# Designed miniproteins, single chains, continued (3): the designs that were tried, part 67

Each design is a single chain, and the fold is of that chain. pLDDT is the mean over its residues in the fold that is shown.

## One batch from the design tools (miniprotein)

Design m10468
Fold by ESMFold2-Fast:
Structure m10468 (fold): chain A 55 residues (1-55)
Amino acid sequence: SEAALRAHFAALLRSEGLDEATAEAAAVRLVQESGGDADRAMALLPGLVAELRAR
């Protein structure tokens, strides 16, 4: 269910105001860095959002 996890985070990141391309790329990074673990992805999310918003 990596595809489902990726789709979930892409939608979440778009709701946070990120554009579609940035949200999709960030969702891919979260899934890769978490190894598909939703809890690890949630722990990484705030730092990634802060990094992307600083750009």
Scores: mean pLDDT 80

Design m10469
Fold by ESMFold2-Fast:
Structure m10469 (fold): chain A 66 residues (1-66)
Amino acid sequence: EIDREVELALLLIEIAVGKIANDEQSAIDRVVKRAERLGLPKEVVEKIRQAKNADEAADILEEAFA
């Protein structure tokens, strides 16, 4: 539980930093690679890859870790 919350927090921080830096697509691309390495389901990784902005990517991550 705590380890999963830490993993989610790190992914969400990366998305938030990308949004603040006005570089949302690069942040999404980095999160996709990290999610693949963490072993998230293929369907979840594809949803993140298709996210149009930081907010959509964050919502997908929160749902996946619920």
Scores: mean pLDDT 80

Design m10470
Fold by ESMFold2-Fast:
Structure m10470 (fold): chain A 74 residues (1-74)
Amino acid sequence: MEEKQRETLKGSLEAIIELLEEDPELGKEAARRLAASMKAVGYTELADRLEEALERGIEELKEELEREVEKLEE
């Protein structure tokens, strides 16, 4: 993944984490839209992880988003 694409994805993930803290239902909806977008551009493994976390709950979703941010910083 190119650096610009990594920065864009990181920003999206961080924005959803903030939304989950302010409005969990809105953050959950934003995460669903991000997963659909990632699947459409071929990042199916990332999309699947986000969708699985969404089904498990808000805390699991937040933890998964935080893990994905850390992976992009490495």
Scores: mean pLDDT 80

Design m10471
Fold by ESMFold2-Fast:
Structure m10471 (fold): chain A 65 residues (1-65)
Amino acid sequence: SEKEKEEIRKKVLELTAEALRRIGDAIQEGIESGDEELMKKKLEEENKKNVEEIKKFEKEIEEKE
């Protein structure tokens, strides 16, 4: 239904917004510290976390079928 599609879209946007905030924080911390390796590691960790959260949400939707 359209309502389910909107709920899904809202949840994906919320998860993405949270991931972008964490990525922004990691970049800002990297700039302030000057530690490129720390920044790179945090960006990789946040990207991995975001991918896993999206996959988990997709599985929850598929399990409803």
Scores: mean pLDDT 76

Design m10472
Fold by ESMFold2-Fast:
Structure m10472 (fold): chain A 97 residues (1-97)
Amino acid sequence: MLSDEEFERELAILYTAAGINYVAAQLALEGIDPSISKEEAEKELKFWQLVLDAFRAYEAGDYETAAKLFEEAAKQDTNPERAERYRKLAEHLKKKA
């Protein structure tokens, strides 16, 4: 399980990455970044919106909702290393709920 310090550090890293990826997906959807299709951009935008919703729930003090959203993000993530990181965030949040 993550320590509180490890959790806060991990949270900051993953939140920053989610924000960057959300903006990238939005730019692709608008045709500014043609590296991915609009269909792929829509799927990525929905995924990163889910991740950002988890962070917003955490900021609101809704640890139960944040944990559920991070578990769903872990389930949907095609990157197994990142999926495991979201799962660890969810496990830590369940201890606070």
Scores: mean pLDDT 82

Design m10473
Fold by ESMFold2-Fast:
Formats: structure tokens, sequence, C-alpha cells
Structure m10473 (fold): chain A 66 residues (1-66)
């Protein structure tokens, strides 16, 4: 999903915590894989910026490998 990959990279480059929920909603709407959905959900539910960034980077890697 090129659209999800572009959005994920944009979220990582911005205030990741504020934008992570947008990535999760887009992933659901575009029918992303269960693993991508789980990572996007963990990113927006994370309590720290470091955890949010960690899950966003993992989601981006999966989207690039797909």
Amino acid sequence: NEELLELAKRVLGSDGKAMASTLYQAAKALGASKKVLELAEKAYKSKTDKETKKYLEKAIKLLEEA
C-alpha cells in the first residue's frame, strides 16, 4: 500500500503521537495486513514518543517489504 507507506513516513516525520491515530484509521480503510494494523494501533496507543516511533518504523518497514 503506497498510500499507507507515504502516510506512515509523513507521520514519523511529524508529531508522531498526534498523527498516529490518522495512520491507524487509514490502514483500516485501505485494508492493510493484520500485522500493519497491530503496529499502527500500538503506535497511537503508546505512552511515550520513543515507543510510538519504534512501532511506526516497524510498520514502515513492513509496508516497504510488501
Scores: mean pLDDT 75

Design m10474
Fold by ESMFold2-Fast:
Structure m10474 (fold): chain A 68 residues (1-68)
Amino acid sequence: MAALDAAQRAAVARARRALELIESLDRPPSGAELTALLREAGLGVTGTLSDEEREALIEGLRKVVSVE
């Protein structure tokens, strides 16, 4: 767990950034747009996420940010 302190903090920061980018859109992002926003947040995703992956990722981001 201690070895993950910095990594977990970085993950929270990236998750928050991704959510803020998604939230700043006037509309829900498409799969391609979501992938681009995740890449800008530092996640480096270039392909198209499946429906399952997209839902799981958004939920994960929300939980990671909320945990604080």
Scores: mean pLDDT 67

Design m10475
Fold by ESMFold2-Fast:
Structure m10475 (fold): chain A 70 residues (1-70)
Amino acid sequence: MEERSVINGYEVVRLPKILSVEEAEALLRSDPSIKAIVLTDGQTVIVIGERLPVEVLVELSKTPGTFIVR
């Protein structure tokens, strides 16, 4: 089930599965509203907005096993 939330003013969509890096890169290229995709163990987080949320990405990257595609 897709879950939507807001983190530090950015809309995020959580998927209950991990995408491959190639799938994440394809989504990022196809939809300009997607600014970054965060891959973590068992979940994918899609960050949506008009600008790259550098502060949100830095915070998420502190979690072990997190991989960021942008």
Scores: mean pLDDT 66

Design m10476
Fold by ESMFold2-Fast:
Structure m10476 (fold): chain A 87 residues (1-87)
Amino acid sequence: AAPLTITLEAPDKVKVGEKITVTATASQPADRIELYVDGELVARAEGGVTSFTAEVEAKKPGTYRLIAVATAGGSTAVAEKDVKVEE
């Protein structure tokens, strides 16, 4: 079987006050998909999910590090993306 993979889609750049729309897509149904922003868990989906969309509010300028983690059985896949937030 093909290995578990995850794809993370988010804008490269947003302005303060906008929402960062993040979509994580797993190559097969995942037991869970978790989204982290700067190391903090902000959203989670469970129960055989293949796709998960979350919105993150851009409250402060800077670089937001997004990490999506998919788990299926004994397998884990990780995707990372940086989003630049400007005033």
Scores: mean pLDDT 85

Design m10477
Fold by ESMFold2-Fast:
Structure m10477 (fold): chain A 80 residues (1-80)
Amino acid sequence: KIAELVAALREELERLISGEELEELVERGDVERVREVAEALLEALRRELERLGVSEEERERLLREFEAAVEETIAEAEAK
């Protein structure tokens, strides 16, 4: 059950990174807003993973994957 939830969260993570909200912010070149939204999502994700009892190793892996994708998105927004 937890493994199924982790898989679902991984899919949601990939969707959020490629989501409409982030894409619009990147197109606007609003780097500060992209960072603000990303940080809020990262904190929410961290708390949700802890609440669901996801292992520390898996949690750290998912969070780093999200952070890496966010940095790529920020770089893209800066480039416009």
Scores: mean pLDDT 66

Design m10478
Fold by ESMFold2-Fast:
Structure m10478 (fold): chain A 55 residues (1-55)
Amino acid sequence: SLKKYSDEEILANPDSAEYYYNVGKLYEKDGLTEAAKKYFDKALEIDPNFENAKK
């Protein structure tokens, strides 16, 4: 039950929205669409206009 990384370490990143978006794309590429969607939702929660800017 010990984590190597905390949510706090991830959220401290200045590019957290882009990080979550890129992780989402990796999951989507692997066919894990549910996980990918969760990461895309997190990116939009951090920066609501982020995915529109990446079109």
Scores: mean pLDDT 65

Design m10479
Fold by ESMFold2-Fast:
Structure m10479 (fold): chain A 63 residues (1-63)
Amino acid sequence: MAATDLQITVAEALAELIREKGLDVSPEEIAKRTAEKLGIPLTDELLELARRILQVVRDAHAA
C-alpha cells in the first residue's frame, strides 16, 4: 500500500527546515526540499501541499 510518500516527505522536509530556521520557513522552501528528496520536479501540487502542511503546523503551534 503506497501511503502518499509525497505527504510524508513534505512533513519531513518541513521538520528539517523548522529545525534550521524556525517557523519562518516558506512553502517554496519546503516544496523545493521535498522535490530534491524525491527526485521529482517542483510542481504546483507539491507547492499547495507544502502550504497546507505548513499552515496545519503553524495553527497547532499557535493553539
Scores: mean pLDDT 75

Design m10480
Fold by ESMFold2-Fast:
Structure m10480 (fold): chain A 74 residues (1-74)
Amino acid sequence: SIEDLAKEALEELDKIIEEVRAKLGDSPEAQFLITLLRTEKQLIEEKLKEGTLTEEDIKNIMEKAKEAVERALK
């Protein structure tokens, strides 16, 4: 279900936030990424609450988040 996909995505984003803090600390890069990841979490939660969240929304949000994190960690 979309609710299950949203839950999985939110849990993955939380793990990514923890990883960013562990690897980058309080750096400007960490602050930027954590803000981005928190914004993406809020978007998923809001769209889920409104009943407008799609599987494509989750896919696009997660791809964007992972790309930004991968770029910063290299």
Scores: mean pLDDT 85

Design m10481
Fold by ESMFold2-Fast:
Structure m10481 (fold): chain A 99 residues (1-99)
Amino acid sequence: SEKVEPLIEKLKNDKNPLIRAQAADELGKIGDKRAVEPLIEAALDKKADVIVRQAAARALGKIGDKRAIEPLKKLLEDEELSKDKDLVAAAKEAIKKIE
């Protein structure tokens, strides 16, 4: 959709983590597979705010693209990312929805 590219830009580059998280949630609702790789990057980005990573993981579950399975499993094995219990819950639920 015409909205997808502007939302990907917001997800990647907005200075406000709330706007980035909202962009991830909207991309998940739209379900366009062009968002899958940007959402994988956001979910695994250790420099991103925790709410952005959590929203990206949820959005990957909503889109349902199998490309997200292995990156989300790597997230669960990551020593730093796995300390965020909400991110872990979102990643587990996303894997369950996709598989």
Scores: mean pLDDT 90

Design m10482
Fold by ESMFold2-Fast:
Structure m10482 (fold): chain A 61 residues (1-61)
Amino acid sequence: DEEREKAQLYVVKAARAAMDGNATEAEKYLKEASKYLPKEDVERVVAHLERETGVKLKLPE
């Protein structure tokens, strides 16, 4: 599934940015991932990254 692969790529980039403490960059990649994922899945990814990194992240619009 090409859309799922693109979503995974952006989620990985968001996770890397969040691990680096860069909330702005992580939010940018989460917004790109939201083009390929249902809203509920994006919300779960955000919650997971916040727990893993301790970084506060905003949900994409």
Scores: mean pLDDT 82

Design m10483
Fold by ESMFold2-Fast:
Structure m10483 (fold): chain A 114 residues (1-114)
Amino acid sequence: MVEELIEKAKELLKEAKKAFDEGKYEEAAKLAVEAAEYALKAAELDPKNEEALKVAIEALGLATLALLYLGSEEAKEIAEKIEEAREAAEKKDYEKAIKLLKEALEIAKKALEK
């Protein structure tokens, strides 16, 4: 259910923030990516759910920051996709926001495979 996916995403995001604060940037990025996957799955099931989009944006933002600390070249492209998604969401173009966040997620996942 959408609510369970959002709750799981929030729990993973909390763990990702803790890992980031402890300097565990690779673990933080992995947890943040997993949080974004759950949040985006919720957003796809209910595209007008602003909480799911907000959690996905926060999770991908933390993944991007952690990847930046790891020296990832992909961090800039992920950040640009997140900003475009934020602008789309502000215009209530939720379909475009979800598409851009899914593209950002795939780039983040590829960056972690190195």
Scores: mean pLDDT 88

Design m10484
Fold by ESMFold2-Fast:
Structure m10484 (fold): chain A 100 residues (1-100)
Amino acid sequence: SELEKLLEEFIKELEEIKEKLKEEYPGTAATVVVNWLVDDLIIALKELKENKASKEEIIKLLENTLNFLRDYKQTENITEPLIDELIELIEKYIKKVKEV
């Protein structure tokens, strides 16, 4: 399905972000939280793909993840560009999933 293809593309882009985290990892608290969140999101998306989850379930996961990430950035005054890159990527895929 087109939705399954979008999930595969999103997982691939998240795995690329995870690789960047490994290369740039000197061990900030923000980097640890982002790495945890990316890993958890990849696992959740793989499960949604395997179970042929609805568009609504996928959007709910992404919106919940986005809200958590935005709150974390604001509360902890995170200035690392990687968090903004991840926010933009999630927003992009929310839009793409809604268009299917």
Scores: mean pLDDT 81

Design m10485
Fold by ESMFold2-Fast:
Structure m10485 (fold): chain A 59 residues (1-59)
Amino acid sequence: MFSNSEGVTHVNEASRRAGLGDLEGAEEHIKKAEELYGEDHPSVVAARRALERTRAEPP
């Protein structure tokens, strides 16, 4: 389904933004993925952990 692809896109964009140091943009995309999949979805959990790791070890 198309809505399923939208959630994956937000998770991937969050990871990309975090890698660029755009923590605010990454957090916005994680919130959108949570709205689509729920906060307990493995992809959402992984994205949050990646953001936390980036905050601990900034560029």
Scores: mean pLDDT 74

Design m10486
Fold by ESMFold2-Fast:
Structure m10486 (fold): chain A 72 residues (1-72)
Amino acid sequence: NAYQRAVNLRIAAEIAMVAGDYETALELLEEAFKLAPGDPGVLETARRMSEVAPPEIAERFRELAEKGEKAL
């Protein structure tokens, strides 16, 4: 089920984020967005990550959040 896979990917992205692996977190969250683009949870996670990630990668999380808003 694509929704359940998206949820699992979001959880994995949160774990990668806590570990400081921002590139892996972004890749996992992008995959979750592809599986469930209209999921408010992906949007919420991308917005939170954009606020706490280093500046160089924060913009990429912000772009993903903007795509999520348009998919809602």
Scores: mean pLDDT 79

Design m10487
Fold by ESMFold2-Fast:
Structure m10487 (fold): chain A 82 residues (1-82)
Amino acid sequence: SETERLIEEARRALEAGRLREAKRKATEALRLDPDSEEAIELLEEIARRAAEAGDLELARETARALQELAPEAVRARVAAAL
């Protein structure tokens, strides 16, 4: 439920264009539940949105957080994209 609350807050921040807040909330959710597919997908979306907006630093920071907190999920996604 705490994880769900953080995911909802991150999603609202993302929709409002507050990418740094969205990253902070989604990262916190992923720390609480490293297997949260919703938090992982949300961080991927945040990284894409940051890159599209030209904020490459935020995009890299978000990618690093994903690799740090969910390395197995990142590995599986890379394999699936091949």
Scores: mean pLDDT 84

Design m10488
Fold by ESMFold2-Fast:
Structure m10488 (fold): chain A 69 residues (1-69)
Amino acid sequence: MREEIERLAREAIEAAERGDVERARELLKKLEQLGVKALLQGDTESVEIASRAAREVSEILERQGFPRL
């Protein structure tokens, strides 16, 4: 779980940095789904990782002129 969330977070940020909005949104959707599962398991650290990644991706895309996620 945690390793997968960390990987998806990294990939989402990299996609956003490239301006690949579709890929970034797809990866954020997967992070959201895994974040819910982590919350149900009591893994608050994984939830925090997913939340920080979503914030960072939104900030990167906003800087590039894309709509907020």
Scores: mean pLDDT 78

Design m10489
Fold by ESMFold2-Fast:
Structure m10489 (fold): chain A 65 residues (1-65)
Amino acid sequence: SDEEIEKAAEVVTESILARTESAEELQRTINSMKLAQKALKDPETKRITELVIRKLEEKVKELEA
């Protein structure tokens, strides 16, 4: 369901942010995820990855403000 996908994306996003020390490191993670997303076959995993990328991009903008 969309609710489960959103919850999964939030959990993954929080995990990445907890391990990330700088906006530059976060941008490298975003770039790597965008490349990995092109190889994903499962629709749910693709959607979760897309949402995580969007949330991380928002955080980069917040940190650079």
Scores: mean pLDDT 82

Design m10490
Fold by ESMFold2-Fast:
Structure m10490 (fold): chain A 61 residues (1-61)
Amino acid sequence: SMEELEKEIEELQRRAVGLIARGEYAEAARTLRELAKKLEEMGQPEHAERVRKSAEEVAKL
């Protein structure tokens, strides 16, 4: 459902922020890629593209 998808997106956002704060960049990049997939499923392709770009930048850290 859309409500379940929204909750998954919120959880992935919180997880990514926490991982970045802890310097867990590889796991953060993986989490951001999963977030991007969920955003595409929600019909937000532009947001998903921005998140994928963020994952690439985080992966370089």
Scores: mean pLDDT 89

Design m10491
Fold by ESMFold2-Fast:
Structure m10491 (fold): chain A 58 residues (1-58)
Amino acid sequence: MTAEELIDQAEKALKEGRYDEALKLALQASVIAWQEKNYELYAKAQDLVVEAVKGRLK
């Protein structure tokens, strides 16, 4: 799965309230994006991690 595909899946999980799944997908996307030196996707994945964590705390 590419970083872009993982970000898309994380966004869908976040919209559906599946915060644990969104967090796992966003973390995986951030690792792949960092390895590929795609810092734009890395930043987006990190934003999704923050949103998933906030969702889990509410």
Scores: mean pLDDT 83

Design m10492
Fold by ESMFold2-Fast:
Structure m10492 (fold): chain A 78 residues (1-78)
Amino acid sequence: AAEIGRKAAENAVASLDDPLQFEIALSMVYMGAGALVAAGDLEGARELLLTAAEVLEAAGTERAREAAEELRRRAEEV
């Protein structure tokens, strides 16, 4: 779970200069978390979201920090 979130977030960070690619990579984080929730793996979904948030926050840009904050908020709702 964490590995999937980390990889998707790394793809998002690599795509910070391309808003469409950034949104696509970020959507993969949400899709992964949603799949885990559907499978009943709430802990895995939370771990995926929090791992992705840490990777995005480390990128240090405003867009990445805003995305990280939204992912942390979603993790609290799981």
Scores: mean pLDDT 82

Design m10493
Fold by ESMFold2-Fast:
Structure m10493 (fold): chain A 77 residues (1-77)
Amino acid sequence: MAEEWKKKGEEYFKQGKYREAAHYYTLAAQDYINEGKLKEAAEFYRKAAEAYRKSGDVENATLYEKAAQAAEEQHKA
């Protein structure tokens, strides 16, 4: 459930465990996509991208920035 993944992501981010935070933010975004909540999905893909960037994972940071843009574009349509 997106809310539980959000809480786990926020807790890991607070602990400086950015890879784990990014993982849970990604799960939250995926659940929001499944619920049709594209704006929330875009927000959580951006949070995942920032967490990956803080962990030094530039490849996944770029991937999830693009996922956020795609979700936001679909929301506008």
Scores: mean pLDDT 84

Design m10494
Fold by ESMFold2-Fast:
Structure m10494 (fold): chain A 114 residues (1-114)
Amino acid sequence: SEEVERAREELRRLAEEYLEEADGRGILLGRQFVAAVREGDEEKAREYALKAMESEKRALGLLGEIARLALRDPELGVRGAEIFAEAAREKPEMAELYERAERILELGRLIAEA
């Protein structure tokens, strides 16, 4: 559908934007986070997400990799965004990261439900 195609285009742009602003450690943590989500190791994924909350540029690496995951496997991308959002809630200073994760979650759900 047109709505699903727009959601995919937005996720592509968000992934590109966040990965461009991320630091190298954030990109590496994002890849490790996505691997943990794919393996169903939610506790390990949560640990990577909490480590990412130590730096906005690090957290952007996870958000970019989660957006890429949502494009490839929307259900896993949604779960990744949920785990990230939960970790972001534990850091009030990272409220904007929570909002960004919620947007990826919304887009991922749109694609997964199609």
Scores: mean pLDDT 88

Design m10495
Fold by ESMFold2-Fast:
Structure m10495 (fold): chain A 64 residues (1-64)
Amino acid sequence: MRTFSEEELKKAKENVKKWIREILKKLGYSDQEIENILKKFDEMKDPEERAKFIKELVDEYLKS
């Protein structure tokens, strides 16, 4: 198993946010809606809530 450094985890978080923006844009969300969703995601401190949010976005994208 590979150990992630703090820098790698921070980079992964930035990549996840970029990926969320791309998904939401493809789902037809406005720039304002995307900004609000990303702010809400940043406010999520619960890993389970964050994972559920990502899963819901993936499911919506796959339905499209």
Scores: mean pLDDT 73

Design m10496
Fold by ESMFold2-Fast:
Parts: structure tokens; sequence; C-alpha cells
Structure m10496 (fold): chain A 60 residues (1-60)
């Protein structure tokens, strides 16, 4: 679905920006973006997916 891809891409971009602002490592930033992308594909809002991704990355 085009809408799901757009949502996922937006979530990944937001997670990337938030993770960089938090000073996370490159590995954590990638984990945050990937986790947010997957959550966005599954139907989470971009903002919710980004939060999920960043929180998951912080636990690494």
Amino acid sequence: RKAALERASKAAQLALELAKKEGLSDRQILTAALTAYRAGLAGASPEEAAKIGVEAAKKL
C-alpha cells in the first residue's frame, strides 16, 4: 500500500532525527529508524512509530 509506505518512511525519518538529537550511536540510530519503519508499516502513526523505535534503541 502506498499510504503504508509513506507512513513508514515518515516514521523512520522522525526516529532518525530524534535519535540523533538524543546523541545515540550509529547502531542505535539505525535500530530506531528500522523499528519505526516496521511499526509504521504495521499501522502505527509516524509519531507513535518514531517513539517506539527510539525507546527500543535506547534499551540497546
Scores: mean pLDDT 81

Design m10497
Fold by ESMFold2-Fast:
Structure m10497 (fold): chain A 55 residues (1-55)
Amino acid sequence: AELEEVEARIREGLRIANEQFKEDGLEPFSDEEIEELARRLAPATLAGKAWARAQ
């Protein structure tokens, strides 16, 4: 549940970033790249939050 929520937030953030990239004339992330990044970053993000809260 929490992991899925973090993945969803990362996907949303990357989609917003894509809007800015298009405005700047830069190549946006593909849907496949967004999916891959969300899956890779979500566990690390949760681990980082857990580590920070344990300090």
Scores: mean pLDDT 76

Design m10498
Fold by ESMFold2-Fast:
Structure m10498 (fold): chain A 78 residues (1-78)
Amino acid sequence: MDALIRELGEIIVRELERLGAHEAAEEVRKAIEAFLAGDFEAAREHFAKAVELDPEKLAEALRRARPAMEELAKRAGL
């Protein structure tokens, strides 16, 4: 499960980097690391910062990441 969550997060981060949203990408990385460490409060705070930094590019990154995320979820039996 942790490997799947990390891979899903890396897809989102990569799409943000492609859109030039570097600070939002770093906050998403921090949110993923906090989530994997079980620190859900820190994960929520970092994700909220990513939304505040660049809400339009974050939405576009999630839209672009969706097909790859669906493929990974299917491979995990979700």
Scores: mean pLDDT 82

Design m10499
Fold by ESMFold2-Fast:
Structure m10499 (fold): chain A 95 residues (1-95)
Amino acid sequence: DIVIITRSGAMVTLLRGFGYENVYAANGGKLTEEQIEELKKISKKVMLFVPNDKEGEELKKQLEEAGFEIVAEIYTEELEGLSVAEQEQLVNEKL
């Protein structure tokens, strides 16, 4: 239904632990053409889970230019100081 894109394997592990199966990491800050085509087979709706930085904005632009709809954004900074249960609740509220 929705694909979640993040930038680290640690964040993939965390989000999959919350029960989200369609979670992928943009290794090196950008997705390859092969990754873009594979993700399009799953969904064109994306949630971005990345830091509030230039690389995060560039990843968003890449996804929008590839034809994805960004339905939600969570900055990783929003998780700072939260318990694991509070982090899970924040993600669930955005999706």
Scores: mean pLDDT 81

Design m10500
Fold by ESMFold2-Fast:
Structure m10500 (fold): chain A 77 residues (1-77)
Amino acid sequence: VSKEELEREILEALARMVAGVGKIQVRTLDPEKAREALEWTERQLEKIIEKAKEKGLNTERIEEIKREAVEEMRRLL
């Protein structure tokens, strides 16, 4: 596995973890804190995408993870 492939896989795994935590928080917190959790999750995923772009990595999968997670979390609010 190349260094580039490994870095991409690490960022994708981090994105999935952030999305998972955000979904749990939106389900378990009161509505006001759930909205804050959604905003935090979206910002963290945006930072991961920017980091991937800075490294010249493909961001398609991370952007997909963000879109799916944000859509699911918004439906739970």
Scores: mean pLDDT 84

Design m10501
Fold by ESMFold2-Fast:
Structure m10501 (fold): chain A 84 residues (1-84)
Amino acid sequence: MEKVEELREKARKYAQEALKAYENGDFDKAIELMKKAIDYLVEAYKLEGKPGLAERVRSIGEGLLDAFKAGYKKEALESILALA
């Protein structure tokens, strides 16, 4: 079982790697890494016994992925980094 802090660290690392992928012009890789960051953050809240917050984070994360696809790429990435 991973500790909540370890899951949050993984979420932050994937969010940072997503920003790097975006800066390199690899938008498909940025989306993949953003999804991983959201998944780890959701699992962290579930492990804390906060399933309602996990569901809200999933919904926010999906909205940020949509914003990234709609052209608000840097703003979506900065929001995921702030959320992690």
Scores: mean pLDDT 85

Design m10502
Fold by ESMFold2-Fast:
Structure m10502 (fold): chain A 68 residues (1-68)
Amino acid sequence: MLSVDEILELLREAVRLHREGRVEEAVEVVRKLLDSGASPEAIREAIAQLSEEDQEIVERLGVLALTR
């Protein structure tokens, strides 16, 4: 089970990849996180520690990871 800190590191990596235009790689990081069985509560806590702009990026990546 991933800790909140480990989830936060993965989310920051996904945001970084997205900002570099590496959207498919960013989606894959988020997909890997979801496949890890991380709890929804831990994911929400990690997201809450991101900036508002980074939270919007993570939300978009999460939708892409769940729908493809």
Scores: mean pLDDT 82

Design m10503
Fold by ESMFold2-Fast:
Structure m10503 (fold): chain A 98 residues (1-98)
Amino acid sequence: MPLLEEIIRLAREVLETDDLEKQKELLRRMAELIRELDARTADDDDPEIREEMAVLVNIADLVLDPNTKLTPETLKALARAALEAAERLLALARERLR
């Protein structure tokens, strides 16, 4: 899944940088891709996929919420959570192709 691999790449880049503005931009791009992935998987009723997608959508909602206090610690915590959920989704997608 190109979208899921790009989400993983963006999450890793957030964890590798200490530039706050770059972290915010990377997370905003990741949130947009999560929204696109959710739209493309809306017809998938697999409970494991829905569970991990719910985690990613919640992260995207927090990133895009203007009331969320985006500190460096919060940005890295959101990136780690997104990376873990996206990697679990990628593993599920690979198992379904076997």
Scores: mean pLDDT 82

Design m10504
Fold by ESMFold2-Fast:
Structure m10504 (fold): chain A 64 residues (1-64)
Amino acid sequence: SLEERQRALRAERDALVAQGKSRVEAGKELAEKYLTEEEKALAREIADKLIEIGDEINKKYGVE
């Protein structure tokens, strides 16, 4: 199930963090292991769009 996959990924991330890696480093390692190049490209596009949305929210509400 989706919950089983999420649980397994969290456990693997937590194991990497326990080895001294940051959450960002653990996330990158899991992405390299499980995502195709096309899926990585899509993830980068989504991340870029989320940054743009964040910038527009900050601009609208005056958050520094």
Scores: mean pLDDT 71

